# Designed miniproteins, single chains, continued (2): the designs that were tried, part 15

Each design is a single chain, and the fold is of that chain. pLDDT is the mean over its residues in the fold that is shown.

## One batch from the design tools (miniprotein)

Design m4488
Fold by ESMFold2-Fast:
Structure m4488 (fold): chain A 90 residues (1-90)
Amino acid sequence: SEKDKLYLETMKWAQKYREELIKLYEEALEKKDYKAVEYIKKLMDEFNKKVTEFEEMYFNEAPLEELKKKAEELKEEGEKILEEAKKAVK
C-alpha cells in the first residue's frame, strides 16, 4: 500500500540519518570534546523520539495524509538536528 511504502522509505531515510549523527558523535568523542558528545547524544535522543512518534502513528493506522505530514515534519526537524550536530563538532 502507499502507507506501507511511505513507512518503509521514511524508516530507511531515518536509518541513514542516524548513521550520519553517529559519525558526528564518534568524531566529537575522538576529539575528546565531551560537551559536543553530550549535546549530539541529546540531539540523537530527540531525533529517535520523533522517529518513534512516526512509527507509532503508522502502527495505530493513522490516515495517509497525517503520515505524509508527519514524515515531512520529521525530515525538516531531522535536517535541523543534523545541522546543529555538524556545528557542534566544528
Scores: mean pLDDT 89

Design m4489
Fold by ESMFold2-Fast:
Structure m4489 (fold): chain A 89 residues (1-89)
Amino acid sequence: MSRSEVAELVLGDVRDATLATKSALATAERDPSTAKEAAETAYQQLLLLNASAQRARDVGDQETADIALNAAKFARDAYNKLRQTYNEL
């Protein structure tokens, strides 16, 4: 797989994972009883984005890896917020 093909796949993962994380956060904000399931969703996005960052690093694309790591940080922050929400229930 070319470096350009890896970048396209990783940036697709970043977009899709960010949308999934935002959707999970919005759902839990409307219904806090969903916070545990939303946290599980955010955690899966975190794992996906860390794997995507590693794929970019493996082909020497540090710029794309940094974009994926920044998205992973958003998913981690979402996971931590959702954990606080369901632990307070």
Scores: mean pLDDT 88

Design m4490
Fold by ESMFold2-Fast:
Structure m4490 (fold): chain A 69 residues (1-69)
Amino acid sequence: GLEEARRYILEKLRELGAPEELIEKTEKGLRLNPNETGLLVAAHDGLSPYASEEEVREVLARVRELLAK
């Protein structure tokens, strides 16, 4: 569901070494846009500086899977 998808995105940002300020900004973005498109955009924007394009695509695919459940 939405909560699992949000948690997964934030955990991935921490795992990749994103600074806490960016993680907080991403979390705020996820709360303001609590729909599939908003979550995917916020996740892409947050992850892109810290992950390859392929890794970002894999994370977004998992986020879609979590949102479907």
Scores: mean pLDDT 78

Design m4491
Fold by ESMFold2-Fast:
Structure m4491 (fold): chain A 83 residues (1-83)
Amino acid sequence: MKSIVQILRETADRLKELGLDELSETFRKIADLLENNDYEGVAKTVKKATELAIRNKEKMSPEVLAEIIRALTMAQIEILAQE
């Protein structure tokens, strides 16, 4: 029911509350790039977000990791749909 942009922004807010500021800003950047239809930028930023999530996995609960993976997967699906 929520847009992917809204999901990315809500996930970014949660990541900021956890002290994962760089990952939070990366998720906000993905949302902004999607609103601008910059799908190449989205792809590059999703890759960066994935690498940051892996590096910080010890700082996150399994539930937060699942939310991150879900949001990043939805962003990738949007890229594939738009080409």
Scores: mean pLDDT 82

Design m4492
Fold by ESMFold2-Fast:
Structure m4492 (fold): chain A 67 residues (1-67)
Amino acid sequence: MKKKITIEELEKAMQKASPLVRAALKDVIDYLKEQGKKEATIEEVLDLISGAPEEVRNEVKKLLESI
């Protein structure tokens, strides 16, 4: 089953995140809002931050898997 994460859950994840991860998650949230989406899969979030450093992407993945 694909686990979907809501914008509210992403905002909660930002509160636990380092500054760089928080910035990446904010970009994802802003993108989802612009697209009229209320949720995304972990794979979709990681695709949206594919240009971020590997350390940031790994931290985001761990945070989202904990939701």
Scores: mean pLDDT 81

Design m4493
Fold by ESMFold2-Fast:
Structure m4493 (fold): chain A 100 residues (1-100)
Amino acid sequence: MKVEEIREKLEEAVRLLEESEEDPENQERIQRLVEEAAELAKTLTEEEEKKELLEVLAEALRRVAEIVLEKYADDAERVADAKEYLANLPASLEKALAKL
């Protein structure tokens, strides 16, 4: 299923981000995986697939916010943004699902 392929690409990107985002090779791989996931997402036409995609994106973005909180704890703005994002995630998903 295309949604599963998108999930696998985003999970790999998150894993690389957690391991070493300062490595230029990892940055390039993360960018490529995100771009490939975005291209696959554009090919989804069914409402059920779009709903599953939102859940996959929510989990990936939540993982990114957790990594930011752990790695950039001394960066008050990044920490604040990540916390605000996590707090608002359920409401944002509800609004997005209502449009599908």
Scores: mean pLDDT 69

Design m4494
Fold by ESMFold2-Fast:
Structure m4494 (fold): chain A 67 residues (1-67)
Amino acid sequence: MEELIEAVRRAVENAVLSGQDPASAVRTVLVAYGREDLADKVAELVQKSGGDVEKAIELIEEFLRKE
């Protein structure tokens, strides 16, 4: 779980820095970790944060810890 959360955090940060869509980057990471079932919900949380990277990471960590 912590490894997945850290991978998602890096994906969001790298996507923002490179001008890529953070939701798409997170989806790619979740698929790679075999958690494609969470991709839509996590992408929704990224969009709900309104571009606030720290808020997006906080919401994702909270969601993933409850799964």
Scores: mean pLDDT 76

Design m4495
Fold by ESMFold2-Fast:
Structure m4495 (fold): chain A 80 residues (1-80)
Amino acid sequence: IEEKIEELEKLLEELEDQISPAVAEAARALLEALRAKDFESANQALLALIDAIDPSNEAERELLEKALELIAEALKEESE
């Protein structure tokens, strides 16, 4: 999971100029919550990210896709 957290962090840094501040803030909150294993905060941050995403913005869609992959892996670790 740390590897995927780092990938999302790098993607966020690369796309920062192409995404809205709300999307960037929600993505950072998600990363922070996942590192802390705070799944309640992670779920809230994910919902905020989904709400902030502009579906016509390719960079934001890519960031959401990566965030969903990371959440899926985190939940898989918790259920094992």
Scores: mean pLDDT 78

Design m4496
Fold by ESMFold2-Fast:
Structure m4496 (fold): chain A 93 residues (1-93)
Amino acid sequence: DELKEIVFESLLEAIKDEELKARIKKAIENKDYEELLRLLAELLKNANPGLKKLITYFEALLALDEGVPIGKISKITGISRSSLRKAIEEIKK
């Protein structure tokens, strides 16, 4: 998925912590979405609005492409279900 790759690359470029970046990459390669969401939750604690938007779009793509439940994403990362649904609608347009 080209959009998923672009969003993922942009997300990785925005992460300044090399250890966190490596852990996120491994979680994606292993399809360990539980670990991935926990790492994204850690990244979100001090994220600026731009990074938060990138993470929200990436999480929306996980829901659409990988079938990760929106409720699980919201519970682990703290991004509201409404924000995730809005991102999904914007991706579908």
Scores: mean pLDDT 82

Design m4497
Fold by ESMFold2-Fast:
Structure m4497 (fold): chain A 86 residues (1-86)
Amino acid sequence: SPLAARIEELIARALASTDPLEILALIGEMRELILTSTESPAEKVANVDRLIAALEELIARETDPELRAQLERAAAGARSLRAALE
């Protein structure tokens, strides 16, 4: 899937980054790509699951409480999107 390939690429970049602004921008880009994609609901769910897994890893390693809170809000948003697609 073209969407899956792009999401995996953006996840790799987010996990490699130490810049909070870059991490948040990449999360926003992934969310927008999933929302605007013409792929099936099942393929969107698979990519939301990839995003949630990446967010859980980012949250687990984050020591800044403000950034952690933003990542937790992003994860909650992704879970809500997943539920809406099912």
Scores: mean pLDDT 88

Design m4498
Fold by ESMFold2-Fast:
Structure m4498 (fold): chain A 80 residues (1-80)
Amino acid sequence: MHDKLDELIAQTEKVLRQLEEMIRNGAPPEEIGRLLVEAGRLIVEASVLAEQMNDEEHLRRVSELAGRYAELSQRFSDLV
């Protein structure tokens, strides 16, 4: 599952980067909301896999992504 977890982390980073750009540029709320749902789903999947692997480095990376997701979700809530 190592490659799959790395792919999930990379995909999550990509989606979070897109979200940050969309929020900065004032993209439609419906589109931002759609990506927020996708990012949340990816984070949950990655966290479950990281916990199963008991890999401190991957757990740390997923935790950082979850924190970034929470920050972006809060920023979006403040704009809408």
Scores: mean pLDDT 81

Design m4499
Fold by ESMFold2-Fast:
Structure m4499 (fold): chain A 90 residues (1-90)
Amino acid sequence: ELEERLREALELLRRWEEEDKVRSVLVQMAAALVAGVAEEEVRARLEENIKRAEELDPELAEALRRALEAPREELEELVELVRFLEEYNA
């Protein structure tokens, strides 16, 4: 059972890493939106990045796809957070 428990721990760590990558992409999308980039343009650029990443970094490509598929509410919350942080640091 030790090998099974180690595999479960590694799967949990990999899941946390994947979640962190998705959050990082969403924060970058929110920052671009706050900077005045149109949402359609942000999404189009992300789709181009997915195509480029698919051959070189499949894990990054998957994180980018998951960010595009994230609920709109999650992106909107991050836009508000980024806006707040910019005002606080100004």
Scores: mean pLDDT 76

Design m4500
Fold by ESMFold2-Fast:
Structure m4500 (fold): chain A 75 residues (1-75)
Amino acid sequence: MKVYIARVPELTAEAAREALEEARRRGADKLAIVAESATEEQIEGAVRALEEMGATVERVVRDASGQATLVARLP
């Protein structure tokens, strides 16, 4: 199983879309986005963007410091 890991300073819907496109170009089976900062609205927007692109979001982790990690399976 090949996982593409994208590290971003802020979790935006656009950053999530770009990470998924890059994961697809690299032939990855899964995408992990590690964001240094994310609001709840940004997490919801990123999840929606990934699902609209056909990915399945398997895990969302947010810690008290504002860091977030999203794990998605590619279509």
Scores: mean pLDDT 84

Design m4501
Fold by ESMFold2-Fast:
Order: structure tokens, then C-alpha cells, then sequence
Structure m4501 (fold): chain A 80 residues (1-80)
């Protein structure tokens, strides 16, 4: 299925992906983005922000490094 993103949503998704260095954390975030895309024909910045918040919770539960979590959280805060 083809999911479209608003320019603001794409910018936030790209910024978060750039902040992630851990392959497992990247996979978690991509899964949450796909989940939002399956529910919405167009992803807005708010949809991507929800995906980031869910990914942060999953990353934290999975024991991701604190530096990784801090970078992703800051990227989300700067975008909001």
C-alpha cells in the first residue's frame, strides 16, 4: 500500500531516523511508522509524532541506550 506523508511528517521522520544509530531502534521506529501508515491514507506530523512516542516506549522497554533515547526525545521536542 502506498502511504503519503505531508512535508512536515516526512521532515520529522527523516530527523528521527538520522538521530537513531542502533539498528534495533531503527527497526522499532519503522514498524511504528508502518502501523500509522496502515491506519491513515496520509501521515501528518501528528501521526509521525505518535509513532515516535510509541517507538520510544518500545525502545526503552527493549533496553536501548539512554543516549539514543535522549536524541530521539530531543528531536521530537524540537519538532513540536
Amino acid sequence: MTTKMTPEALALAQAVLAAITDPRARDIFLRELIREGSRNEVLTKEHVARAVERALAEMRAAGAPEAELARVEQTLRDAL
Scores: mean pLDDT 80

Design m4502
Fold by ESMFold2-Fast:
Structure m4502 (fold): chain A 88 residues (1-88)
Amino acid sequence: ARRDAVRAQIDEEIESAVEYAKRLFEKLSKKDPEKAYQEAVEQMRAAADAIVEGARRLDPETAPEVGKRAQDKLDEIEKEFKEKAKKM
């Protein structure tokens, strides 16, 4: 229950960070695709680091699992943004 609640909250926070990064990339990519990619990825990494640190403070046993999930989603989105930027 506690771990499930923390996971759900973290998933929502990661999803919000991803959505924000996608909107930021879309807005900035019209001027400079490479700069858009760099800024969007940087914003997502900062958000993920903060989320993992928060999870660690709440339940240290949950932090490694949260870290893996956050990193997996980051890698996926970074790959997507890089591919889109290269096509532009």
Scores: mean pLDDT 74

Design m4503
Fold by ESMFold2-Fast:
Structure m4503 (fold): chain A 72 residues (1-72)
Amino acid sequence: FHPEVLKAALLVTHKLGQLPAKFHPALVSDDPYEALCKLLNIPQELHQEFVNACKFLKTLSEEDLERLEALL
């Protein structure tokens, strides 16, 4: 995964409940991933990679997410 995409996916996956207020409208939209990509300024060519990164990170333990966050 692209490092910037992975950082954005980690923010969404690991800190979902602590996301800034400006991200909240995206979470209640009809397409949360599309709205999040726009808010995080993710290029369209990386949109699918961002979705795949979010799905991958959801399979990791809290400890693995903390380790990965430290690397980025």
Scores: mean pLDDT 69

Design m4504
Fold by ESMFold2-Fast:
Structure m4504 (fold): chain A 64 residues (1-64)
Amino acid sequence: MMSKEEAREAILNVIDSMKLAGYSEEEIRESVDHALKTLRTRQGLPDSVAEELREEAEKYIKEK
């Protein structure tokens, strides 16, 4: 199972890469949602952890 720290790093890397490529906040949010779904279904990430990471991602998307 992927650790919370590994999952956070993966999500933040997706956000950073997409911001550098010039994607909109809406497009980044969609990609984050897809990534979290993949981590839940394939890596066994708990729903509570995925929800926490989604909130962190929303703040990170908006603040940068």
Scores: mean pLDDT 79

Design m4505
Fold by ESMFold2-Fast:
Structure m4505 (fold): chain A 70 residues (1-70)
Amino acid sequence: SPEEIAQSIVETYKNALISENEEVRNKAIEEIAYFLKKNPEVKEPLFKEIKRVLGEKAEKPIKEIEELLK
C-alpha cells in the first residue's frame, strides 16, 4: 500500500533528512522527490509519516521536497 511504502521510505531516510550535513540532507530530499514524481500517490501518506516521525523537524524537509516537485 502507499502507506507501507511511506513508512519504509521514512525509516530509510529519517536520519538523513535531519542530518547536520547539507549534502546528506540534499541527497535524501532529491531521491525522495524523484520517487514521488514517479509515484505521486505516495506523496500524502509520506508527508503524514514524515510529520509523525520527525515532529517539529518535519517542516523544512517537506518544504524542500515540495519545491522540487514544482
Scores: mean pLDDT 89

Design m4506
Fold by ESMFold2-Fast:
Structure m4506 (fold): chain A 85 residues (1-85)
Amino acid sequence: SVGEEFGRALEEVQRLLADDPEAMRLLSEMLTEVGRLVEEGASVEEIIQVVEDGTKRMLEVTSDPEARKKIEELGELLKRLLRES
């Protein structure tokens, strides 16, 4: 399922960013904001914009090619999960 793929991608991103406190903080901020907007009943379009902006910010502070690829994969999976909910 998309949810299982997202969970696995999240664990992999967290592993790759374990030594990058700034990138990990941006990941946490993005996920917290997504959760807040879901609880408040925000539009799917607004929540997807938060994922796009959060992913972009993480990529701006992350130089490792493997981590960058996994961040992009995580963002796409989260957007798919939001559209299917």
Scores: mean pLDDT 87

Design m4507
Fold by ESMFold2-Fast:
Structure m4507 (fold): chain A 64 residues (1-64)
Amino acid sequence: SLYEEALKRIKEANFQEKLEILRELGAPDQLLMLVASGFATAEDALRAVFEGLPVRHALRDYIP
């Protein structure tokens, strides 16, 4: 499973590595900004990318 492999990489990574992994996997810049700002976890961002969660679900506090 690509998701399980990515999740393992995220859990073993430092903060900068988590952001780079998410970027490589196609996370949008807005989602990366929320993770960098501490408003979202890297694990939540990974789920948004792989499970196709609506952008508003991942970014609800920043999307009207």
Scores: mean pLDDT 72

Design m4508
Fold by ESMFold2-Fast:
Structure m4508 (fold): chain A 81 residues (1-81)
Amino acid sequence: KIEEVKEEAEKRRKEVDDEYNSTKQLADQIKKLAEESGEDAEKLKRYANALKSHADFNYERRKKEIDEELEKKIAQLKAEL
């Protein structure tokens, strides 16, 4: 019951962590490519920074949603029985 809901939330957090890490790795690769680039170096760095900022925002938002949903489900289960 409650343990199942907690395990589901933990699994979702791991998926969010995995997506976040993958996006950060991509951003780091773009940043390294930017350092090797001449004319477009600043443009690529800006894109990599934007990608990281977007990933940070989505990561925090999704984690907050998971935590809020978990608390809501636990409260509902306790209220039902």
Scores: mean pLDDT 79

Design m4509
Fold by ESMFold2-Fast:
Structure m4509 (fold): chain A 65 residues (1-65)
Amino acid sequence: SLSPQQQEQARRLLDQMEQALTRRLRTVKGMSDDQVQRELRRTRETVLRLLERNPETADNIFVHL
């Protein structure tokens, strides 16, 4: 499992990515706010689940960003 620090860093990263992706999905894909929020929520849940299963991946991401 991820440490509390790694979980917090992952959420902060996802929040920043969510802001950038929201802009792209709205401007490039023409998605509605509702569709964007649903997509981002699912993506966040999936990424956090994967990071919890592979803590080494979380460390690698944070070091290389």
Scores: mean pLDDT 70

Design m4510
Fold by ESMFold2-Fast:
Structure m4510 (fold): chain A 96 residues (1-96)
Amino acid sequence: MLKLYDPNGNEIPTMTITVLDENGNELLKLTGKEKNDLVGYVSELGFGIQEKVGDEVKPLFRFKTDEPVTKLVAGKTYKGELLENGKKTPVTVVVE
């Protein structure tokens, strides 16, 4: 199940998150139907998703936004960089 939290620790309503590259190709889609539990946190630096695999919490991805994100809003798109394994990739995040 996907659970997202704002900077104050309040749960953000369940939503779909799609990460697109600069050409509009899907890199990642989170629907809350994933096999492992996913937890995300929103901050002024962007947001990150972590995956719980057994008793371990592993970073799945980190996203730095071009503008501070205080709330993820359904129907809005966010531009920024996907941070993974020391690589920065320009992306667009679509929230539904």
Scores: mean pLDDT 69

Design m4511
Fold by ESMFold2-Fast:
Structure m4511 (fold): chain A 67 residues (1-67)
Amino acid sequence: MLSQAELDEINAIVAETVKRLAKIMSKEEAQQIGVKLQNEAIEKGLSPEEVRELAEKKVKEAEKKAK
């Protein structure tokens, strides 16, 4: 089970990712991606480091699609 400190860090990464995505897509779409990222992190027990890597991948994919 994830510690409170790990959950807090994951939540911070998700919030930062949603803010970055909201600059290149709608706030609603950005929030949906954020929710999916948070759910996957919790379900799979991902570390904050793994969540950050997954978040960067999602941002990069969104930037490519926005071009």
Scores: mean pLDDT 80

Design m4512
Fold by ESMFold2-Fast:
Structure m4512 (fold): chain A 57 residues (1-57)
Amino acid sequence: GGGGATAGITGARGAAQAGDVEMARMMAEVAIQNGKSGGPGMEKNSRALGEKAVEEA
């Protein structure tokens, strides 16, 4: 569902801002996987946000 993907992205971004690159990457990947299960559009949005979070780490 969308809630899981959103929570994961938020956590990944927070970890990236704190400098925890590995944690940010793991959380982003989990959010992307949750997005794939959420349905059309959710996968694309979660993937984009996850990639951006990792890129900013």
Scores: mean pLDDT 64

Design m4513
Fold by ESMFold2-Fast:
Structure m4513 (fold): chain A 80 residues (1-80)
Amino acid sequence: SRQETLDNLRHQLETAKKKFEKLKDKFSEEEAAEMQKLLKQGEELIKQFEKETDPEEQAKLIQEARKVIAETFLKLRKVE
């Protein structure tokens, strides 16, 4: 369902944010800024998805949100 997808994306983003806060000191200033930018992009995409009524645009927003979230987890894994 749409609600299930939204809840899943929100949960993944919150997990990424919590991991970033715990690992923050392992990032350079530049890397931390890039992580903050990605997390903000993820939040904006999720907000757009929540407001979007067109199914085709919803699918695109889901794909982009998943891509951004995946990139945040990839960066987190590299510093663990």
Scores: mean pLDDT 87

Design m4514
Fold by ESMFold2-Fast:
Structure m4514 (fold): chain A 75 residues (1-75)
Amino acid sequence: SMEELRRELERARRELLEAGVELGVALIELGVAELFPDAPGAEERRRRAEERIREAERRVAELERRVAALEAQLA
């Protein structure tokens, strides 16, 4: 139903906001590692942050496509 599609869209939009926050946090963690490259464990922190960024970017892209598809169904 149209009501179910609207609820799915609302949920997808919330998940997208959450994924965006996760991406933002990972980008900050990468930035900190880049500012202190000679600190103990900086390379490990950088690699972990880069992996988290890749995962978050994939999730954001997937959710953006899902939001767009749901919006198209409701138009």
Scores: mean pLDDT 88

Design m4515
Fold by ESMFold2-Fast:
Structure m4515 (fold): chain A 71 residues (1-71)
Amino acid sequence: GKEDVIKALQEAGVLAALGRLEEAKRVLMERAGLSEEDAERIVREIARLIAAGDNEGLRAFIEKQVEKYGK
C-alpha cells in the first residue's frame, strides 16, 4: 500500500545517503514490490540528488514515486 512505499523510499533514501545502494534497491523491491529495473532507476536518481545537495528535488522526486507506486 501507499504507506509501504513511503517507508521503503525513506529507508532507501537513508541507505543511499550511506552509499549502500544495493541494500536501498533491495528494500524497494522487497517492501514496495518494485521491479529490479524500477528500483535501480529510483536508487540512482536518489543518489544523484543527494550528491547534488538538491533537498527540494529529492523531496519532489520521492513524492512522485509515492504517487506512482503507492496506488
Scores: mean pLDDT 86

Design m4516
Fold by ESMFold2-Fast:
Structure m4516 (fold): chain A 102 residues (1-102)
Amino acid sequence: AVAEHVAALTAVLKDAALAAGLISAEEAAAIRTAEDLAAVLERRGLHAAAEAARELARVAEEALARVAAAPDDAAVKAAALRALDDALGAVMTAIAAEAAAR
């Protein structure tokens, strides 16, 4: 389901931020949602990455709502997954840019 995909993307992003040295292992362990990730990045002064993570949280909420409204529509599900993957790419790019700026 789309909810499982959102959870998987959040796991990938927190692991990427940890690997980049942007967050601690303790902070990574506490992250469950894209909003949790955004809050940690914001506290760290990583504003561009935090903004991208908040946009992913917004896209995830919208994707889940669209799929819930049309659960049997394969095109709606495909569009939701594409939007999530695009938002993931934006967060990954922001994480890489923040890491490179150090």
Scores: mean pLDDT 85

Design m4517
Fold by ESMFold2-Fast:
Structure m4517 (fold): chain A 93 residues (1-93)
Amino acid sequence: SAADKQAAVRRASEEALRRSRENVDEVERAVKEGSKEDAVKLAKEAAKENRKLAEEVLNLGKETGSDTVGSHAAMTALSAAVHSEVTARQLEK
């Protein structure tokens, strides 16, 4: 049903928000407490994973006809990915 499809997008959105936050927190911890090399590596991995999370939520929304349900989670994950990309670039200087 349409309600079941929307519920699936909501669950994926909640997971994407949780995981993107965990990825950001891991990068921040590595910047504060880890080596510069580890922080760069984690920031690049976080950027890649958060872009994938955003893409997965957007694709699920399109496939289920519930595009708007996941848009906030996808945008949040994408913003986190961009932030991690900037962090990696700044640390490599």
Scores: mean pLDDT 84

Design m4518
Fold by ESMFold2-Fast:
Structure m4518 (fold): chain A 92 residues (1-92)
Amino acid sequence: MKKEEEELENFAKEFGLSEEEVKELRELLERHKRAVAGELTNEEIAEIKRKIAELALEYAKKGIGEAKQAKTEEEIEKLVEELKKKMEELEK
């Protein structure tokens, strides 16, 4: 199903991300999945972690719009928490 794509689009709309920024986020999530699968080198994994942390910080900086606050807050919390958990798993 398109849950991940819908969550990403809603997240992007709430923080005012451009279509290009959404594509970059998709690529980072895809690379993160490949890193978890063990397909990437340690250097590539470190770069993915760095980018994920940078995106999380930028999203926190942009904040959340009132119109969709309840739904987008839940989706944003899930995305940020999942990224943090995956970064921790990659360290081991």
Scores: mean pLDDT 58

Design m4519
Fold by ESMFold2-Fast:
Structure m4519 (fold): chain A 79 residues (1-79)
Amino acid sequence: SSDEERRVSVMAGATSGLLRAQAYILEKLGDKKTAEQLYKLADEADAIANDTSLSVEEKEAKIKEIVKQAVELLKKAKS
């Protein structure tokens, strides 16, 4: 439904916002490389939020994969 499509797009946008906030903090702490990678993932989340050709299920799956990639990047940065 259009209601569920709107909710998933809002979630994707929120994911983008959180990744940009984390990237900004890392950039200020001197981890420019991890910050750049998180900004790219945030851009991908924004693209998913605005893609009217994707189903709700496809958007959810793609956002889940972006979150997984962000978590792995942050784990590697701490190691």
Scores: mean pLDDT 86

Design m4520
Fold by ESMFold2-Fast:
Structure m4520 (fold): chain A 75 residues (1-75)
Amino acid sequence: SAAEEQARRIAAAAAGGLLGHRMKEGTLDDATVVGKSGDLEATAVLRGDTVTGTATYKGATATVTLSVEEAIRLG
């Protein structure tokens, strides 16, 4: 559905945002809540060379797992 597609895009953006933060700080291994706004919430978790973003939008939840290379390409 459209809500699931939007949740997936937001999850990917959250994952990319966490990796951007990691690159600036040089060290980040833990979960980060990226944002909440109305019907939207997103969380990202970095572990090793992978990042997992999870987003909920209008009751639909999506999870996206990206490698560091994929998340850099996304941003």
Scores: mean pLDDT 71

Design m4521
Fold by ESMFold2-Fast:
Structure m4521 (fold): chain A 73 residues (1-73)
Amino acid sequence: GPVSAEGAGAAAEAGALAGGASEEQARKYFDITKARTPDGASAEEAARAAEEGALEAGNSQRQAKVAKDLAGI
């Protein structure tokens, strides 16, 4: 079903923190993921936005994968 842009950002922030990112980096990741997630996005679109947002925020590939997995739930 559709996910909110804010929900996708929150999942991405939680994933970044779980992956070892700082709180500042995780918040930047929240903002980028929210901006990349379209209104009414599918879980697949949200997962893609989270992965792209994590990489743009400078997170590691490991942190990006954790964020993608969480957004896909």
Scores: mean pLDDT 70

Design m4522
Fold by ESMFold2-Fast:
Structure m4522 (fold): chain A 79 residues (1-79)
Amino acid sequence: SREAMLESIRAELQRIAEEVKADPQLAEKQIASLEEAGNTRNASLMREVMEAAKEGDEERIEELAQRLLDAMLRQEALG
């Protein structure tokens, strides 16, 4: 179950990273929309993924995946 969750999170973050690389302007607009809606945690996550994707920082993407897994297991929102 933990391994299945981590694989799912990795797949989603990789997909988001590729989407951000393809259209950084759309990603910025999505972040702004999340911030305006008061969803600051998801906006922060998107920004971190965007920065890691722009620099090709695969280690940071993996760190984000581990942090998301921990948050899901704790049933906490990402900070």
Scores: mean pLDDT 75

Design m4523
Fold by ESMFold2-Fast:
Structure m4523 (fold): chain A 55 residues (1-55)
Amino acid sequence: SEILETSQVLVSAFKNKASVQQQLKKFEENKSLLSEEKHQRSVAAYKLALKLLEA
């Protein structure tokens, strides 16, 4: 799925939970520039990346 593929890219790029959390926070701070649909999908990918890094 697109969310899974994006989450794997995030894990590869940031490599740890703290970095992914920081990037999600920055993304959330700028979310008003994105459509609701794009925002929801990106947040889901970040959250999945965090779950993958906890395993």
Scores: mean pLDDT 74

